# Designed miniproteins, single chains, part 66

Each design is a single chain, and the fold is of that chain. pLDDT is the mean over its residues in the fold that is shown.

## One batch from the design tools (miniprotein)

Design m2297
Fold by ESMFold2-Fast:
Structure m2297 (fold): chain A 97 residues (1-97)
Amino acid sequence: LVDKLTDELIREAEERVKRVDEIKRKLGMFDSSDESVKAAVFSALSIEAVSELLPRGEKEVGLTPEALYHMLQAALYHLEGDKKGEEEARKKAIEAA
């Protein structure tokens, strides 16, 4: 179940990166790196996850702040293309739930 929430976080992170990139392209903002876009998206997603996902997940599946931390790390590794880091973070999230 925690793994499903992690999948949702990763999907949201991917969609947000694509959306920001599309907006910047339309505005002619070509000086921002992919890394800057990913960092900004991850920062915003982390704040929303703490405020929205953690209270809901804590009540529904016993989600702990530690589990959420590892879920967010999995999303970050996914955006960076670190497949091994993502897999390790996912396991830690499940163990911490």
Scores: mean pLDDT 72

Design m2298
Fold by ESMFold2-Fast:
Structure m2298 (fold): chain A 61 residues (1-61)
Amino acid sequence: GGVGRGRAGGEAVGEGPGGRAVIPATDSNSAGTAAAVAVGQAGFEPVSGRVGRTTAIVLGE
């Protein structure tokens, strides 16, 4: 984290509410890991549309 929070944090939050929620599901099983990876990539794409969330995380810094 730290200084990378603005870039990494924004990207992490930008992964979308679904992506972020699914990421914890990875802890469930290997099956969840595969799903989380797919959602992570899909969620990363919506980050462009989720600029509001990305901005919020940066402002929180």
Scores: mean pLDDT 43

Design m2299
Fold by ESMFold2-Fast:
Structure m2299 (fold): chain A 80 residues (1-80)
Amino acid sequence: MKEKAIEALKKAKEIVDTLPESPAVRNAKGLLDAAIEKLEKGEITPEGAMRVLRAVVDTLRALNPEAAEEIEKIIEEFKK
């Protein structure tokens, strides 16, 4: 579970890293980096990490709906 959650966050970060720099993109990167660190330290659950991905989706939805949909698919794959 923990390793699968870390992989999901890293995949989301790769998607965000392809986007043009903006305040929303910087915020999304910060959320993902913090969630990866907290997961590695055991400070957050895998379910908590998925909530961070949802926050990233919400942040990006207005600016890049296609990237938001890709991250949403990562969340759905984690639930399987």
Scores: mean pLDDT 81

Design m2300
Fold by ESMFold2-Fast:
Structure m2300 (fold): chain A 74 residues (1-74)
Amino acid sequence: NAQRIIDYLNTATNTTITTIQQAINAARTFLNNADDRGIIAVAAALRDMGLTDRDPRTMTRQQVFDIIVAALNA
């Protein structure tokens, strides 16, 4: 559900995202600036949303980003 990702990113970045392209750009910027703990936190949120069953500690930044993009474009 694209709206769940947008709502999460709005909360996480303290911004107002209204379009899929803005959400993709926000996710890219957030993940590029996140440390390993930040990547794990996003991965855990995606798992809680039911978007992945993977262990958050085993996912790369790229894998987390790919899941976000897939969910936004679904």
Scores: mean pLDDT 82

Design m2301
Fold by ESMFold2-Fast:
Structure m2301 (fold): chain A 62 residues (1-62)
Amino acid sequence: MSVGELADAVGTLAALGLDERAIELAQSHGVSREHAERAVRLAREGGPGEEIRRVLEEGGAK
C-alpha cells in the first residue's frame, strides 16, 4: 500500500466514524500512534489529503 492509498483509507474510515480502525490501519503500516491520531483528527476536521499524507509519512509510513 502506498502512503497516498493509506491516507485515502484513513480519511474514509475517519469519515465513517471508525477512528480507532483508522488508527490501527495506520499503525499496521508503521505509523506511530501519535501521528495516526493526528492524521485521524485532521481527516475528521476535513483537512486536506496532502496534510494527512504528510503526518503519516512523518509517523513512519513510506
Scores: mean pLDDT 82

Design m2302
Fold by ESMFold2-Fast:
Structure m2302 (fold): chain A 74 residues (1-74)
Amino acid sequence: SERERRLRELIAHGVGHVIRGIGHLTVDGNREEAARDFREAGEDYRKAAELAEGKDREELLELSEKLFEKADEL
């Protein structure tokens, strides 16, 4: 469905931001850019959660929260 496609797109975007954030930490040690990428990933997962239901929604919200917490630690 269109909703499922949008959900997959948001998750893919979030994963992309996580990978970039990890890259900034491990390749160039850029904590500021890593924090920005993790916050963007957190927002993508929060938006994905709005399209999900039940346990999937809860899991996406938890991932979003953890990404914002990780960004704040950097």
Scores: mean pLDDT 88

Design m2303
Fold by ESMFold2-Fast:
Structure m2303 (fold): chain A 91 residues (1-91)
Amino acid sequence: SLDEEIKKKLEEEVKELKKLIEEGKLTPEEKEAAEKIIEAIEKGLKELIEFLKEQAKEVLGKSDEEIEKDLEKLAELAEKAGALELAEALR
């Protein structure tokens, strides 16, 4: 099923994101965002995207410009980790 295939891909991408965190290449904000992505993946891609938008706008009080930059940076991290589906969804 599509959900099963997506979950498998996301699990692999999570491993790559964890490697990126371990290598210390992320800023504190990027690391926090990556950790939140990892946590949200079990709930599915749609919920992950909604979570990131709500966190940035409502909880963190970020401007639309800051939210856009955060999502763009997360997409870059996803691409770097090989998570092409996640990167495309974050754009």
Scores: mean pLDDT 64

Design m2304
Fold by ESMFold2-Fast:
Structure m2304 (fold): chain A 89 residues (1-89)
Amino acid sequence: EIKKLLKEIREIMGEDVPEDIEKQSLEDAIEAIRLGARKLIKDGDKEKVEKVRELIIELAKELEKKNADKSLIEELRNIAKALEEAIEE
């Protein structure tokens, strides 16, 4: 499930995220998602921002179920919050 969510996030964010994101460490994958999210917000595509926000929330839930590092889960939730704030503007 986690690898599938990472691939779906990459498909929406495109070249700003590594094509093999699901093969990266979780730390590197989340950093790539953070950078891709910043670019996505700057590009102003509200539909893509909303879709990625939902996928990041699902990813955080799946990581929480697997007792992943709390700092990584918090980082994902912070990214989702930034995406939500971008939609509200």
Scores: mean pLDDT 79

Design m2305
Fold by ESMFold2-Fast:
Structure m2305 (fold): chain A 62 residues (1-62)
Amino acid sequence: VDDLLRQAEQAVRQGQPDLARQYLEQAKEALTARDAEEARRNWARYGPRLDALEAQVAALEA
């Protein structure tokens, strides 16, 4: 997940919103776990960073 978020951040810095969105969606898929407690822990840890990146991608798309 960290690698996908880092790649999304790099895509945002390069002005590539489509690429950044692809990495964000892959990161969201990676956060979905079959174990409910692990899924909750992953979303608590990475959720704020995903939200921040989504806002940055939306700004680039505007």
Scores: mean pLDDT 75

Design m2306
Fold by ESMFold2-Fast:
Parts: structure tokens; sequence; C-alpha cells
Structure m2306 (fold): chain A 85 residues (1-85)
């Protein structure tokens, strides 16, 4: 289901943020998670998944801490969840 795909994607993104030491490593691992788990979404949600990726990249660039990046990622995932209702 879309909810299961979203949960897997969110978990992978948050683990990428937590386990990485640099913003460059976070960006790379988040992109890998989006590519791996993004394909589990129906085609009609692909634009929203792309928008999610953009919002997370912005959070990585503008945030000062990993916790701020994680909070930005959680907010972006929640917005995608609302669209997937």
Amino acid sequence: SVEEALEKLEKAILEAIKESKTKEEIAKKVQEALEKYGKDFPEKYLPAVSELGGKIREAIETSKTKEEIAEGAKKAVEELRKKAE
C-alpha cells in the first residue's frame, strides 16, 4: 500500500540522516533511499515523491544540525502522507 511504501521510505530517510556524518553523505544516502523506495509508489504519486525529495534537499542545505534535517524530512513525509489519503 502507499502507507507501507511511505513508512519504509521515511524509515530509510531517517536512518540515512542518523547514520551519516556529513551533509554530503546525508544527501547521497537520502537520494539512494528515494530511488530505492520511491519506485514502490503508484505512478500518480511520483510527482509528490519528487517534491518530497526537493524539500528534504532544502532541509539538508538550510539546517545546522542533523536533528533539524530529520525534522524537515519528517514534515516533508507528512505532507506526502496527506496527499496519499
Scores: mean pLDDT 81

Design m2307
Fold by ESMFold2-Fast:
Structure m2307 (fold): chain A 93 residues (1-93)
Amino acid sequence: MTIEDRMRAAAEYARTGPEVVNAPEEAKEAARRFGEALDRLLAGPSDEAIEAAARAAAEYEKLVYGVGEEEAEKMFEEGKRALREMVAEAAAA
């Protein structure tokens, strides 16, 4: 499975996953934004797109799974690193 396939699956799961279907509107909106940010990253990888996707992922974790602000900030930093590595691997293939 390619990195692009995994990212597309993650974007779809963020929008349509069981945690989101019955969630409050704020959580659904966060899931939609996270999916859109991943779609944008797939369409045009850039440092700005990576940061936007990582921030959307952290916000999704806060609103869907109830993680705290400090944990969400750690997820944002880890997300930026992970997404940069995924983009680099895709570019190298």
Scores: mean pLDDT 73

Design m2308
Fold by ESMFold2-Fast:
Structure m2308 (fold): chain A 65 residues (1-65)
Amino acid sequence: DVLARAEAAYAAGIRDRQVVADLIREAARLTVDSQSDPEERELLEKIANSTLDELEEFLRASMAA
């Protein structure tokens, strides 16, 4: 579950923000080709191509929804 990993990493990311973001983006890139759900694939592609700030805003919005 990329979203659950992203949320956990974001919560821990206060100390290692860049490293955590890079790990989330790499996990999303590696998972996109194996994801059969088109909506989840689109989400993973967005995460993989996000800047650090975009990723943090995206995770904050996802947690609020």
Scores: mean pLDDT 67

Design m2309
Fold by ESMFold2-Fast:
Structure m2309 (fold): chain A 82 residues (1-82)
Amino acid sequence: EEVEKKVEELLKEFEKKLEEIVEETKNSDGDEIREKLNKLTPLVDEIVELIQKLPKEKRKEFSDKLLELVKEMIEKINSYYE
């Protein structure tokens, strides 16, 4: 279904943006990393909004996927926090 496909596309975009931030950490300080991660907030909000338009069963599945990506982001922040 179109909404489900869009959610998958945005989740892949979010994952790619996280990978780009990791690559840029080689040339950026912790403050720049934090700022780049904060710029992902609108994308997360869009994904959450689209997930709410999915059938109940699919909402849980995609919410869990988003939560896993967010946890990975937090682990990256903690790793580069110093």
Scores: mean pLDDT 75

Design m2310
Fold by ESMFold2-Fast:
Order: sequence, then structure tokens, then C-alpha cells
Structure m2310 (fold): chain A 114 residues (1-114)
Amino acid sequence: MMSVEEIEEQFRELVREMLRRLGVSEEKIEEILEKAEPVLRYAALAYKYALEDKLEKAEEYLEKARKGAEELVKELEPEGLAEKVRMALGLPLGLAEIAVGVQRAIEEGKERLE
């Protein structure tokens, strides 16, 4: 299975590529990624725990990732980067949300009620 570090690195690359496509400079991308490290780690932990059927931990880390992302977006508003960072962080957060959502549906027995 992929380690948290491997998932975090894949999420970092998704953010880097999106910021590059949105026209952010390479130097600024690296600065943003350094600030985003806690958000990317929490998103990777949420994704990994969802895959390990540990829903409570997955939801806890997803909430931490969302809060960290909101704080980072707010910090970057004065630089005109808030929307670009929100879009880029939306990729790993979206993947983590899908994984958590699937596990929640399984655990809550949605498939068993149908």
C-alpha cells in the first residue's frame, strides 16, 4: 500500500501542476507548497485512513485539511493568489473527500438499505 509520504508527494505534484497551469511563477509555487505542507499531509492522512476503513480518523484529518486550506487561502488574499490556491488545493481535498464519502456510505449501510 502507498505510504502517507507517497500520497502527500502525489498531492504536492497535483498542486504544483495546477498552480503552474494557472500561471503562478516557479519560485512562488515552491513558497506556496512550503506553506501548504500541513494541509497536504492532513489530506494524505484523510485519504489513507479512508482506504484503511478508519472513517473517524479520516473525517478528523479531512476537517483539519479543510481548515488549514481556508487559513492559507486567507493568508494569500493580499497577494492576489487566494482563488488560484483555492483551486489548486481543491484537487487533493476533493480526492480525500471522495474517499471519505465512499467509506461513510459503506459504514452507514447505504448499500444495505437498498
Scores: mean pLDDT 85

Design m2311
Fold by ESMFold2-Fast:
Structure m2311 (fold): chain A 78 residues (1-78)
Amino acid sequence: EEEKARLDKEIADAQGKISQANTDLANARAAYEAAMKDPSKAQQALDEYTAVGQKANDTILEANKRIKEAEARRKALE
């Protein structure tokens, strides 16, 4: 069933976005911690980490919403 396969792919793609967002957040945290050793870079590093954190949170929330909607539609196809 084409529609069911499409929804399965949508769920997988959204899960991939959550995984990528978590990786980006972990990398941003490591960069922030490294930059905190230099006071001249601390504020910029905090701003960058905050921006990545907000983007990752927005991505995870949107992806979870899409997964829930796709799973509901997929269940309706039974």
Scores: mean pLDDT 82

Design m2312
Fold by ESMFold2-Fast:
Structure m2312 (fold): chain A 68 residues (1-68)
Amino acid sequence: GFNEEKGREGAEIARTLSPEERAELARKLATPEQLKISQDIGEKLRSIGDAIDEAIKAGDLSKAVAKI
């Protein structure tokens, strides 16, 4: 029960911090389950990022869009 309250306190504090500090604080307050979900989302976003990076190096962004 108290972990939810701690999470809300962290969110309020995070609003006054830099984006980098917010990310670190969120990581400290996240449960292992939440971290796994974030990792899965990160893997999907990384795949999209890789396709865009490949297209930039090839000089054709439209190819990256076709992959997404």
Scores: mean pLDDT 61

Design m2313
Fold by ESMFold2-Fast:
Formats: sequence, structure tokens, C-alpha cells
Structure m2313 (fold): chain A 78 residues (1-78)
Amino acid sequence: MSDVELARALFDQPPDPTLPHPVELSEEGLREYFREMVRRKGVAHAREVARVLATAMPSRFSLEELLAMVEEAAREVA
């Protein structure tokens, strides 16, 4: 499964419990996850999710890094 396919699957209903949690995604996987989130829910929602993810994975990415990914996704999606 590609990073784009995985990002789309994570937003599909019903939720698939066999898919990796967002905290387990690669950097490119997280970038695609935020692009898909901005497309479906908008940038404000993606910023809220970035704040939650920062508390769940502080050893991988800072809040500033995750928010930068969201702002980049918003620019690319617009």
C-alpha cells in the first residue's frame, strides 16, 4: 500500500483496526495523511490533530514540525 493509499484508507468508514495508527507513519506517510485530512476536513481540523499527535509522538516530531506539515499540505491542496 502506498503512502497516498494508506492516508485515504485511514479516513474511510468503517475504520479498519489492522491499519497503522498515525503515530506509526513515516514522515512521507504523515505528509500524505495531513494532505488527505486538509482535503476532507480543512486546515483548522488538521492543526487540532497535529497538536494531539505531538503529545503522542514527542520523540519523532515536535509540534512545530507537525504544524509545518499541515501548513505545507494546505498550500499544496489549495
Scores: mean pLDDT 75

Design m2314
Fold by ESMFold2-Fast:
Structure m2314 (fold): chain A 82 residues (1-82)
Amino acid sequence: MAAVQAQLQQVVDAARNGTHPVPPALRRQMVDAYASRFRALQPDAALSAQADATFAAVKRQDRVDIATVRSLMDQVIAQVQA
């Protein structure tokens, strides 16, 4: 649990400090795909709330490190599946 929460915070930090230009449509498509996969794992209410806040933050950033965000989201999904 704590490791997943720490990685969700790292996703927020990567989104806020991103230097990589990403079109809004691509950010939404990527985040919605990960949000769907994450919800399918049926995490608890607290983790779901933190994930939803993280996804909303990524969607609202003008520049995102897309490679780092993808890597961290893949790790979050893998940890929740374990």
Scores: mean pLDDT 72

Design m2315
Fold by ESMFold2-Fast:
Structure m2315 (fold): chain A 80 residues (1-80)
Amino acid sequence: SEKEINELAKRYLELLIEIEDLMETLSKEKQEEVLKEIHEIRKELSEVFENGSDEEILAKLKEAVERLEKLKKEMEAEPK
């Protein structure tokens, strides 16, 4: 469980870097939409990290990674 949390946290951070690199290729309006989603994910993760169990942290990290992977795919599919 702890090892899985660490691996998901690492993937979460890697995805944030990859998304940040893609941000420069997007319209300003799309950048604002992406930033809003990232902010919401970060807020939810902060809440479970402070008050949640390991099981809750694991579940929220899985959700956050899935949401960021979906977001990245949507960004890559945007017409340039």
Scores: mean pLDDT 83

Design m2316
Fold by ESMFold2-Fast:
Structure m2316 (fold): chain A 71 residues (1-71)
Amino acid sequence: RQKAVELLRKKAEESPDPEVAEVYRQLADAIAAGNRKEARDLFEKLKELVGQEEASKIANEIDKAMDEDLA
């Protein structure tokens, strides 16, 4: 969870698009709060903004970071 949150915050800081950066910040906050429904909804918004291929890469990075937090 913590590693996934830090990953998303870093992506927000590195994003040149302020709308994309805001969605990354909101997604990080939702994951930090354990709000799974909000995180899912925000991820769908991210997919609309960055496209399916890029969103799939991001989902894989989040999944890896969350697996590390659970190990």
Scores: mean pLDDT 76

Design m2317
Fold by ESMFold2-Fast:
Structure m2317 (fold): chain A 79 residues (1-79)
Amino acid sequence: MSDEELRKQLEQALEQAREAKEEAEELEKVLSKENVSRLVGLKLLAIGSAQTASLLGEKLGIGKEAEEFAKELGLDVPG
């Protein structure tokens, strides 16, 4: 995989984590029993995407940036 391809994958993973976090925060404003399952799913997606970003960042030598993003999301992402 080229460095360019790795960077694109990192950007996609970070975007997915960001979008999932934002959607989860929006759902928390109108939290209901029906929304709980979706909220949990979005938080899990954010964690998985942040973990992927952390792994890709490490391979690119920019793991620090990926770690900072994961910390901003408040996610425990070992990767």
Scores: mean pLDDT 71

Design m2318
Fold by ESMFold2-Fast:
Structure m2318 (fold): chain A 102 residues (1-102)
Amino acid sequence: SASEYLKELLRLTYEILNKKGKTLTTEELALIKLAVLRSAGYDVTLEEILDGKKTDEIEEKVEEAINSLNEEQVNAFVERLLAELPEEVKEALKEAIEELEK
């Protein structure tokens, strides 16, 4: 399913970064969450995602979105990440996509 693909894509991307000794910054993780939520149709801002008082609410919405995204929304999510993330994180995402195509 599209949601299972997205879960594996995120898992592999984080694993690839971790194996290379790289940790996502708070801002980079927030950009990933923003892309998920916007692809699911939520009107959220980066500032709301970075607000520590809303962490649990944002995390619940992200989990709900990941479980509900269709194929078109997952494609939109990937395009958003490739546009907004640093080159190093984009390369890890591309490697994860290629691994899932095998």
Scores: mean pLDDT 82

Design m2319
Fold by ESMFold2-Fast:
Structure m2319 (fold): chain A 94 residues (1-94)
Amino acid sequence: MEEEIRKKVEELMEELKLSPEEREIVMEGVDKVLEWLKKNPNASRKEIGEKMEEERERALEKLREKGFSEAQIGKVEALMLRVGSIVMEALDKQ
């Protein structure tokens, strides 16, 4: 599951031509969600969604603080929403 999620996220980041700094911020959020899921195997879909939203908001705030444009932030937001869908789909297969 984790390896497949990471590979799909990396492919999306390459497709969108994210900078190394944008990729680092996205992967930090993804890793925090995956670590939280390991510690919370009985978490509801609502709780998982809330955790993904928390980490997405944190990543977007970090990008704003670093001076990224609204267009760049919008690309990362769209990617992180897609990552959320990938995580939920992977959980439905487990």
Scores: mean pLDDT 82

Design m2320
Fold by ESMFold2-Fast:
Structure m2320 (fold): chain A 103 residues (1-103)
Amino acid sequence: EAEKLVEKGREAFEKEDYEKAVEYYVKALNIDGRNAEALRLLGEALEKLGEYALAGRVYEGAAKQLPEGSEERIELLRKAAEAYKKAGLEEEAEKAEKEAEES
């Protein structure tokens, strides 16, 4: 059920219906709130909607689900930092970049 919702979210994202993609990813996360992939995809959809601060927080949440030292965790923390920069949250961006180095 959660996997099917993630697939529907991906389909909406491919059609550039980012609001619909967010709805499906949120529904998937209501079933499994620790799904790193669903959190990553939610962050990407939020960035497309210009919700940069929220995207940064969601990417950090996704990174937290992954083991320290993993390349995917480091990539997500860097995505969080870039989203925070776009939101004008320079201090949060710096913290995310530092966490990426420490991962």
Scores: mean pLDDT 87

Design m2321
Fold by ESMFold2-Fast:
Structure m2321 (fold): chain A 95 residues (1-95)
Amino acid sequence: SSMVEELKKEVEELLEELEDIVYSEDDRSKAYSLIQKKIDEFIERVKKLYPDMSEDDIERLRQSLLVAGNLMLLGLGEQGRSLLLQELDDIIKRQ
């Protein structure tokens, strides 16, 4: 659906920003803080663009993004991406 495609594209763009942070920031604590900030900013945007999305689904998306970012910092970015996309599909199917 168009909603799946639009939100998935926004998530893919965020993942590229998180990859840039991981690549450019040698300080693990600083990288983690920047990742959290980017995810928080993204979630606030999602709340405005998808106002009918439940708080539970928003929190699941936030947690999945944090897991993906942490896995990316550990060199497991492909695993994190796969888990995130599966959760995103499940969230959108509930709309």
Scores: mean pLDDT 82

Design m2322
Fold by ESMFold2-Fast:
Structure m2322 (fold): chain A 62 residues (1-62)
Amino acid sequence: GPSVEQALSLKEQANEAEAAGDLAQAASLYQQALGIYSDVLGPSHPDVQANAKKLEALQEKL
């Protein structure tokens, strides 16, 4: 099943996509990472909240 390591890998890829200006790809990757973090750590965890806010900011730019 998905793991925190998998979510961290997706987040790293999302950060690279955002740095390259590919906001749609970054948002998709952050959404995938957020799903894993929420499932593993719970929705109130700081890492989940941080990724949710990042996704919201990216969606605002789209």
Scores: mean pLDDT 81

Design m2323
Fold by ESMFold2-Fast:
Structure m2323 (fold): chain A 76 residues (1-76)
Amino acid sequence: MGSVTLELRGVPGSVVYALVGGVEAAGGKAEIRGLTGTGSAPADATVVVSGSEEGLRAAVRGGRDIQEKGIGEVRI
């Protein structure tokens, strides 16, 4: 499979950018769509991840980490 889409709700914009950075570090590509805020305030965002298998795995892991820490809601 060539892509994964993450729907993020109530997640700080800084955390969304950290997720994107993790995907890019793993050799994936990440596109942020509809980010409603930046910084530490809760925001809504859609992140579309494509490219390497390692990048897709980084996206799924990052989404789970956000949910496990209670930072916000993630739908994959």
Scores: mean pLDDT 80

Design m2324
Fold by ESMFold2-Fast:
Structure m2324 (fold): chain A 83 residues (1-83)
Amino acid sequence: PRVEEAARQARREYVEGLNKATDEAGKKINEIRELSQRLAELTGDREKAEALGKKLSTEVVNEYQKKVDELRAEAERRIAEAA
C-alpha cells in the first residue's frame, strides 16, 4: 500500500540523515579536540584550552540534537502526509 511505502521511505531517509549527522558531529568533535591540544601547546594554558574545547564540543552536540529533532519531525510529517 502507498502509506506503507511512504513510511518505509521516510524511515530510510531518517536513518540515512541520522548517520550523516552523526558522522559530521564526530568529525567536528575530533577537530575541536585537535584545536584544544594545539592551543594548550602554543599558550601553555591547558585549563583555558580545555574550557574552550568543552564549549565548542557542547555547541556541536546541541547542533547534532537539533538536526536529529528536525529529521524526526520530517519523517513524521512525510508519514502523516501519506495517510
Scores: mean pLDDT 82

Design m2325
Fold by ESMFold2-Fast:
Structure m2325 (fold): chain A 59 residues (1-59)
Amino acid sequence: SLAEKFVLALLKNYKKPILESDLNEAIKDISRLYKNLIGEEPSAEDVQAIESVLKKYVK
């Protein structure tokens, strides 16, 4: 999905380890960046895709 590709592109630029405690804030930050760049709020399905991708990289 576009949301999944967008998250992967952002993770390459973020270069920060994401802690489990920071997962909710990371989802909010990526959703905000998505809205700023795309011009629309991510759909509920896009938010779920963002969360699913981020969970694979949480340590």
Scores: mean pLDDT 69

Design m2326
Fold by ESMFold2-Fast:
Structure m2326 (fold): chain A 81 residues (1-81)
Amino acid sequence: SLSPEVEEEVKEGLLLIHLAVSILDAERQGKTEQAKALREAGKEFVELWKTDREKAYEVLIEKAREAGLTEDAEMLERHLK
């Protein structure tokens, strides 16, 4: 079994991989502004993750929804739960 600290790092890594895939998908669909918004949200996530992990997830999901990436936001919520 992984230690709690390693489990947190694994969750962060998986979320960042999913975020990268979502950005790539948005770019492939020509959703340039949505991809930009999601990249900026990912940057905020990384900074918030260091101090308030739950808030980091909430902000990322909210920004994805605001960008119109509803399916991506739902997938991110599944990673949080």
Scores: mean pLDDT 71

Design m2327
Fold by ESMFold2-Fast:
Structure m2327 (fold): chain A 90 residues (1-90)
Amino acid sequence: SINERFEELKEEIEKVKTLEELKEAMGRLIEWAKEAVKEKVPEEEIIKKIYELFDIIQDKIETFDEEERIEAAKLAQETKLKILELIEKS
């Protein structure tokens, strides 16, 4: 289910230790959002779940070194915007 895949993704994000792992998790988050839109999950629920994950992502980014934090923050912001655009078009 969409909720089961969300919980799996949340656990994956909580285990992220490197920028490369964050990039992979961001890709899977986009795929999750696309699937949620296709299954007609309410926009409010998708947005709530996305913001919940981005709170965890922000905490993870703060544990990175200074240079990687900047790149990770940019990646997270670009991913968030891409997902919001996907929701808007549906």
Scores: mean pLDDT 85

Design m2328
Fold by ESMFold2-Fast:
Structure m2328 (fold): chain A 63 residues (1-63)
Amino acid sequence: GAAEERAKRAAEKLKEKLEKATGKPVTVSYEVIDDETVKVTITIGDETLTYEVPLERLERFVS
């Protein structure tokens, strides 16, 4: 659906942005909770972070 495609694009942009900012390998996975909310799990080197955020906020951050 549209939310899945939006979440996928935002996650890919987030990975690129974080890899450029940190110089470390970054993995981003996502889970669409609903049409407005996404859960992202970010691994940077040996650290893992999980956030549940409004999809629109994530899209704005990676723009």
Scores: mean pLDDT 84

Design m2329
Fold by ESMFold2-Fast:
Structure m2329 (fold): chain A 71 residues (1-71)
Amino acid sequence: MDIEEKIKEMHETEGVPVEALELHAEAVKVYADDRARAVELYREAYRLTLEHLGREVTAEDEAEFDAAIAR
């Protein structure tokens, strides 16, 4: 999934916090049983990644995330 690859790439190149990767891994585990929970875990992982990079999550970032997940 695009979000999974993006978070992994950011960890390898930009030092994304382990907590973001752990949330991402948990999202993958629950995706088949509780998609809504998985989406929230992905969103939190993405938010932590942006915060680590010194960015606040914007409404535009959330709209792009929602569009990617809906696929």
Scores: mean pLDDT 67

Design m2330
Fold by ESMFold2-Fast:
Structure m2330 (fold): chain A 80 residues (1-80)
Amino acid sequence: MPSPAELAALAEGAIAELPAAAEKLIALGLPREVVDERVAAAREHLQAAADAARAGDVAAAREHWAKAQEVMAELAEALE
């Protein structure tokens, strides 16, 4: 199971990858408005996960991480 430091590092890494992921989704045909809205929601959850992990709230960090993954999965489904 990820430690608080590992969860924070994973969330920060995911935030850093969001711009590249957004451009790939737009290139695949998703509207920029939809991608920008969903990426902003994912970023908000990832930031909350990193903040919770640093505060030692591992349960809250995992919950926010899961919500960010759900948002990104919804974008992936929109490509189908």
Scores: mean pLDDT 80

Design m2331
Fold by ESMFold2-Fast:
Structure m2331 (fold): chain A 80 residues (1-80)
Amino acid sequence: SLREKVRRALEEGPDALVRLILEEVDYSIFVKAVTELMEELEAAGKDEEVQRVASRFNEALDRYRRLVGEKKLKPKKLLE
């Protein structure tokens, strides 16, 4: 499932997350999946895990933004 792919990519690191965004999913769908995962962790009282997910997501987002800017790749529809 997409959720399992997101979890696996988060464990593997930012480069795996960037690849998933570029090749497998729309960026908006990816953001939704990460948000849902963070909400589950927060509801479970796993604040440290929420912080780790947020940190990894932000690093992946920075890498994604640099890749899109450098290579002139446009993300699939975000908010236009």
Scores: mean pLDDT 69

Design m2332
Fold by ESMFold2-Fast:
Structure m2332 (fold): chain A 55 residues (1-55)
Amino acid sequence: SADDALAAVQAEFARRTVEIREKLAAGEITPEQYLAELERVFADYAGRLAAVRAA
């Protein structure tokens, strides 16, 4: 269902943001890399939301 698809997109976004934050905290990525990765995650999230709404 559309609600299940939306929930999956939201869960994926939350998971990816937590993982990127943990990498920054562990020193595995720089603050500049963190911001670039967040921008990618936000763009992907927006695209997936648009796809769910278009279906």
Scores: mean pLDDT 85

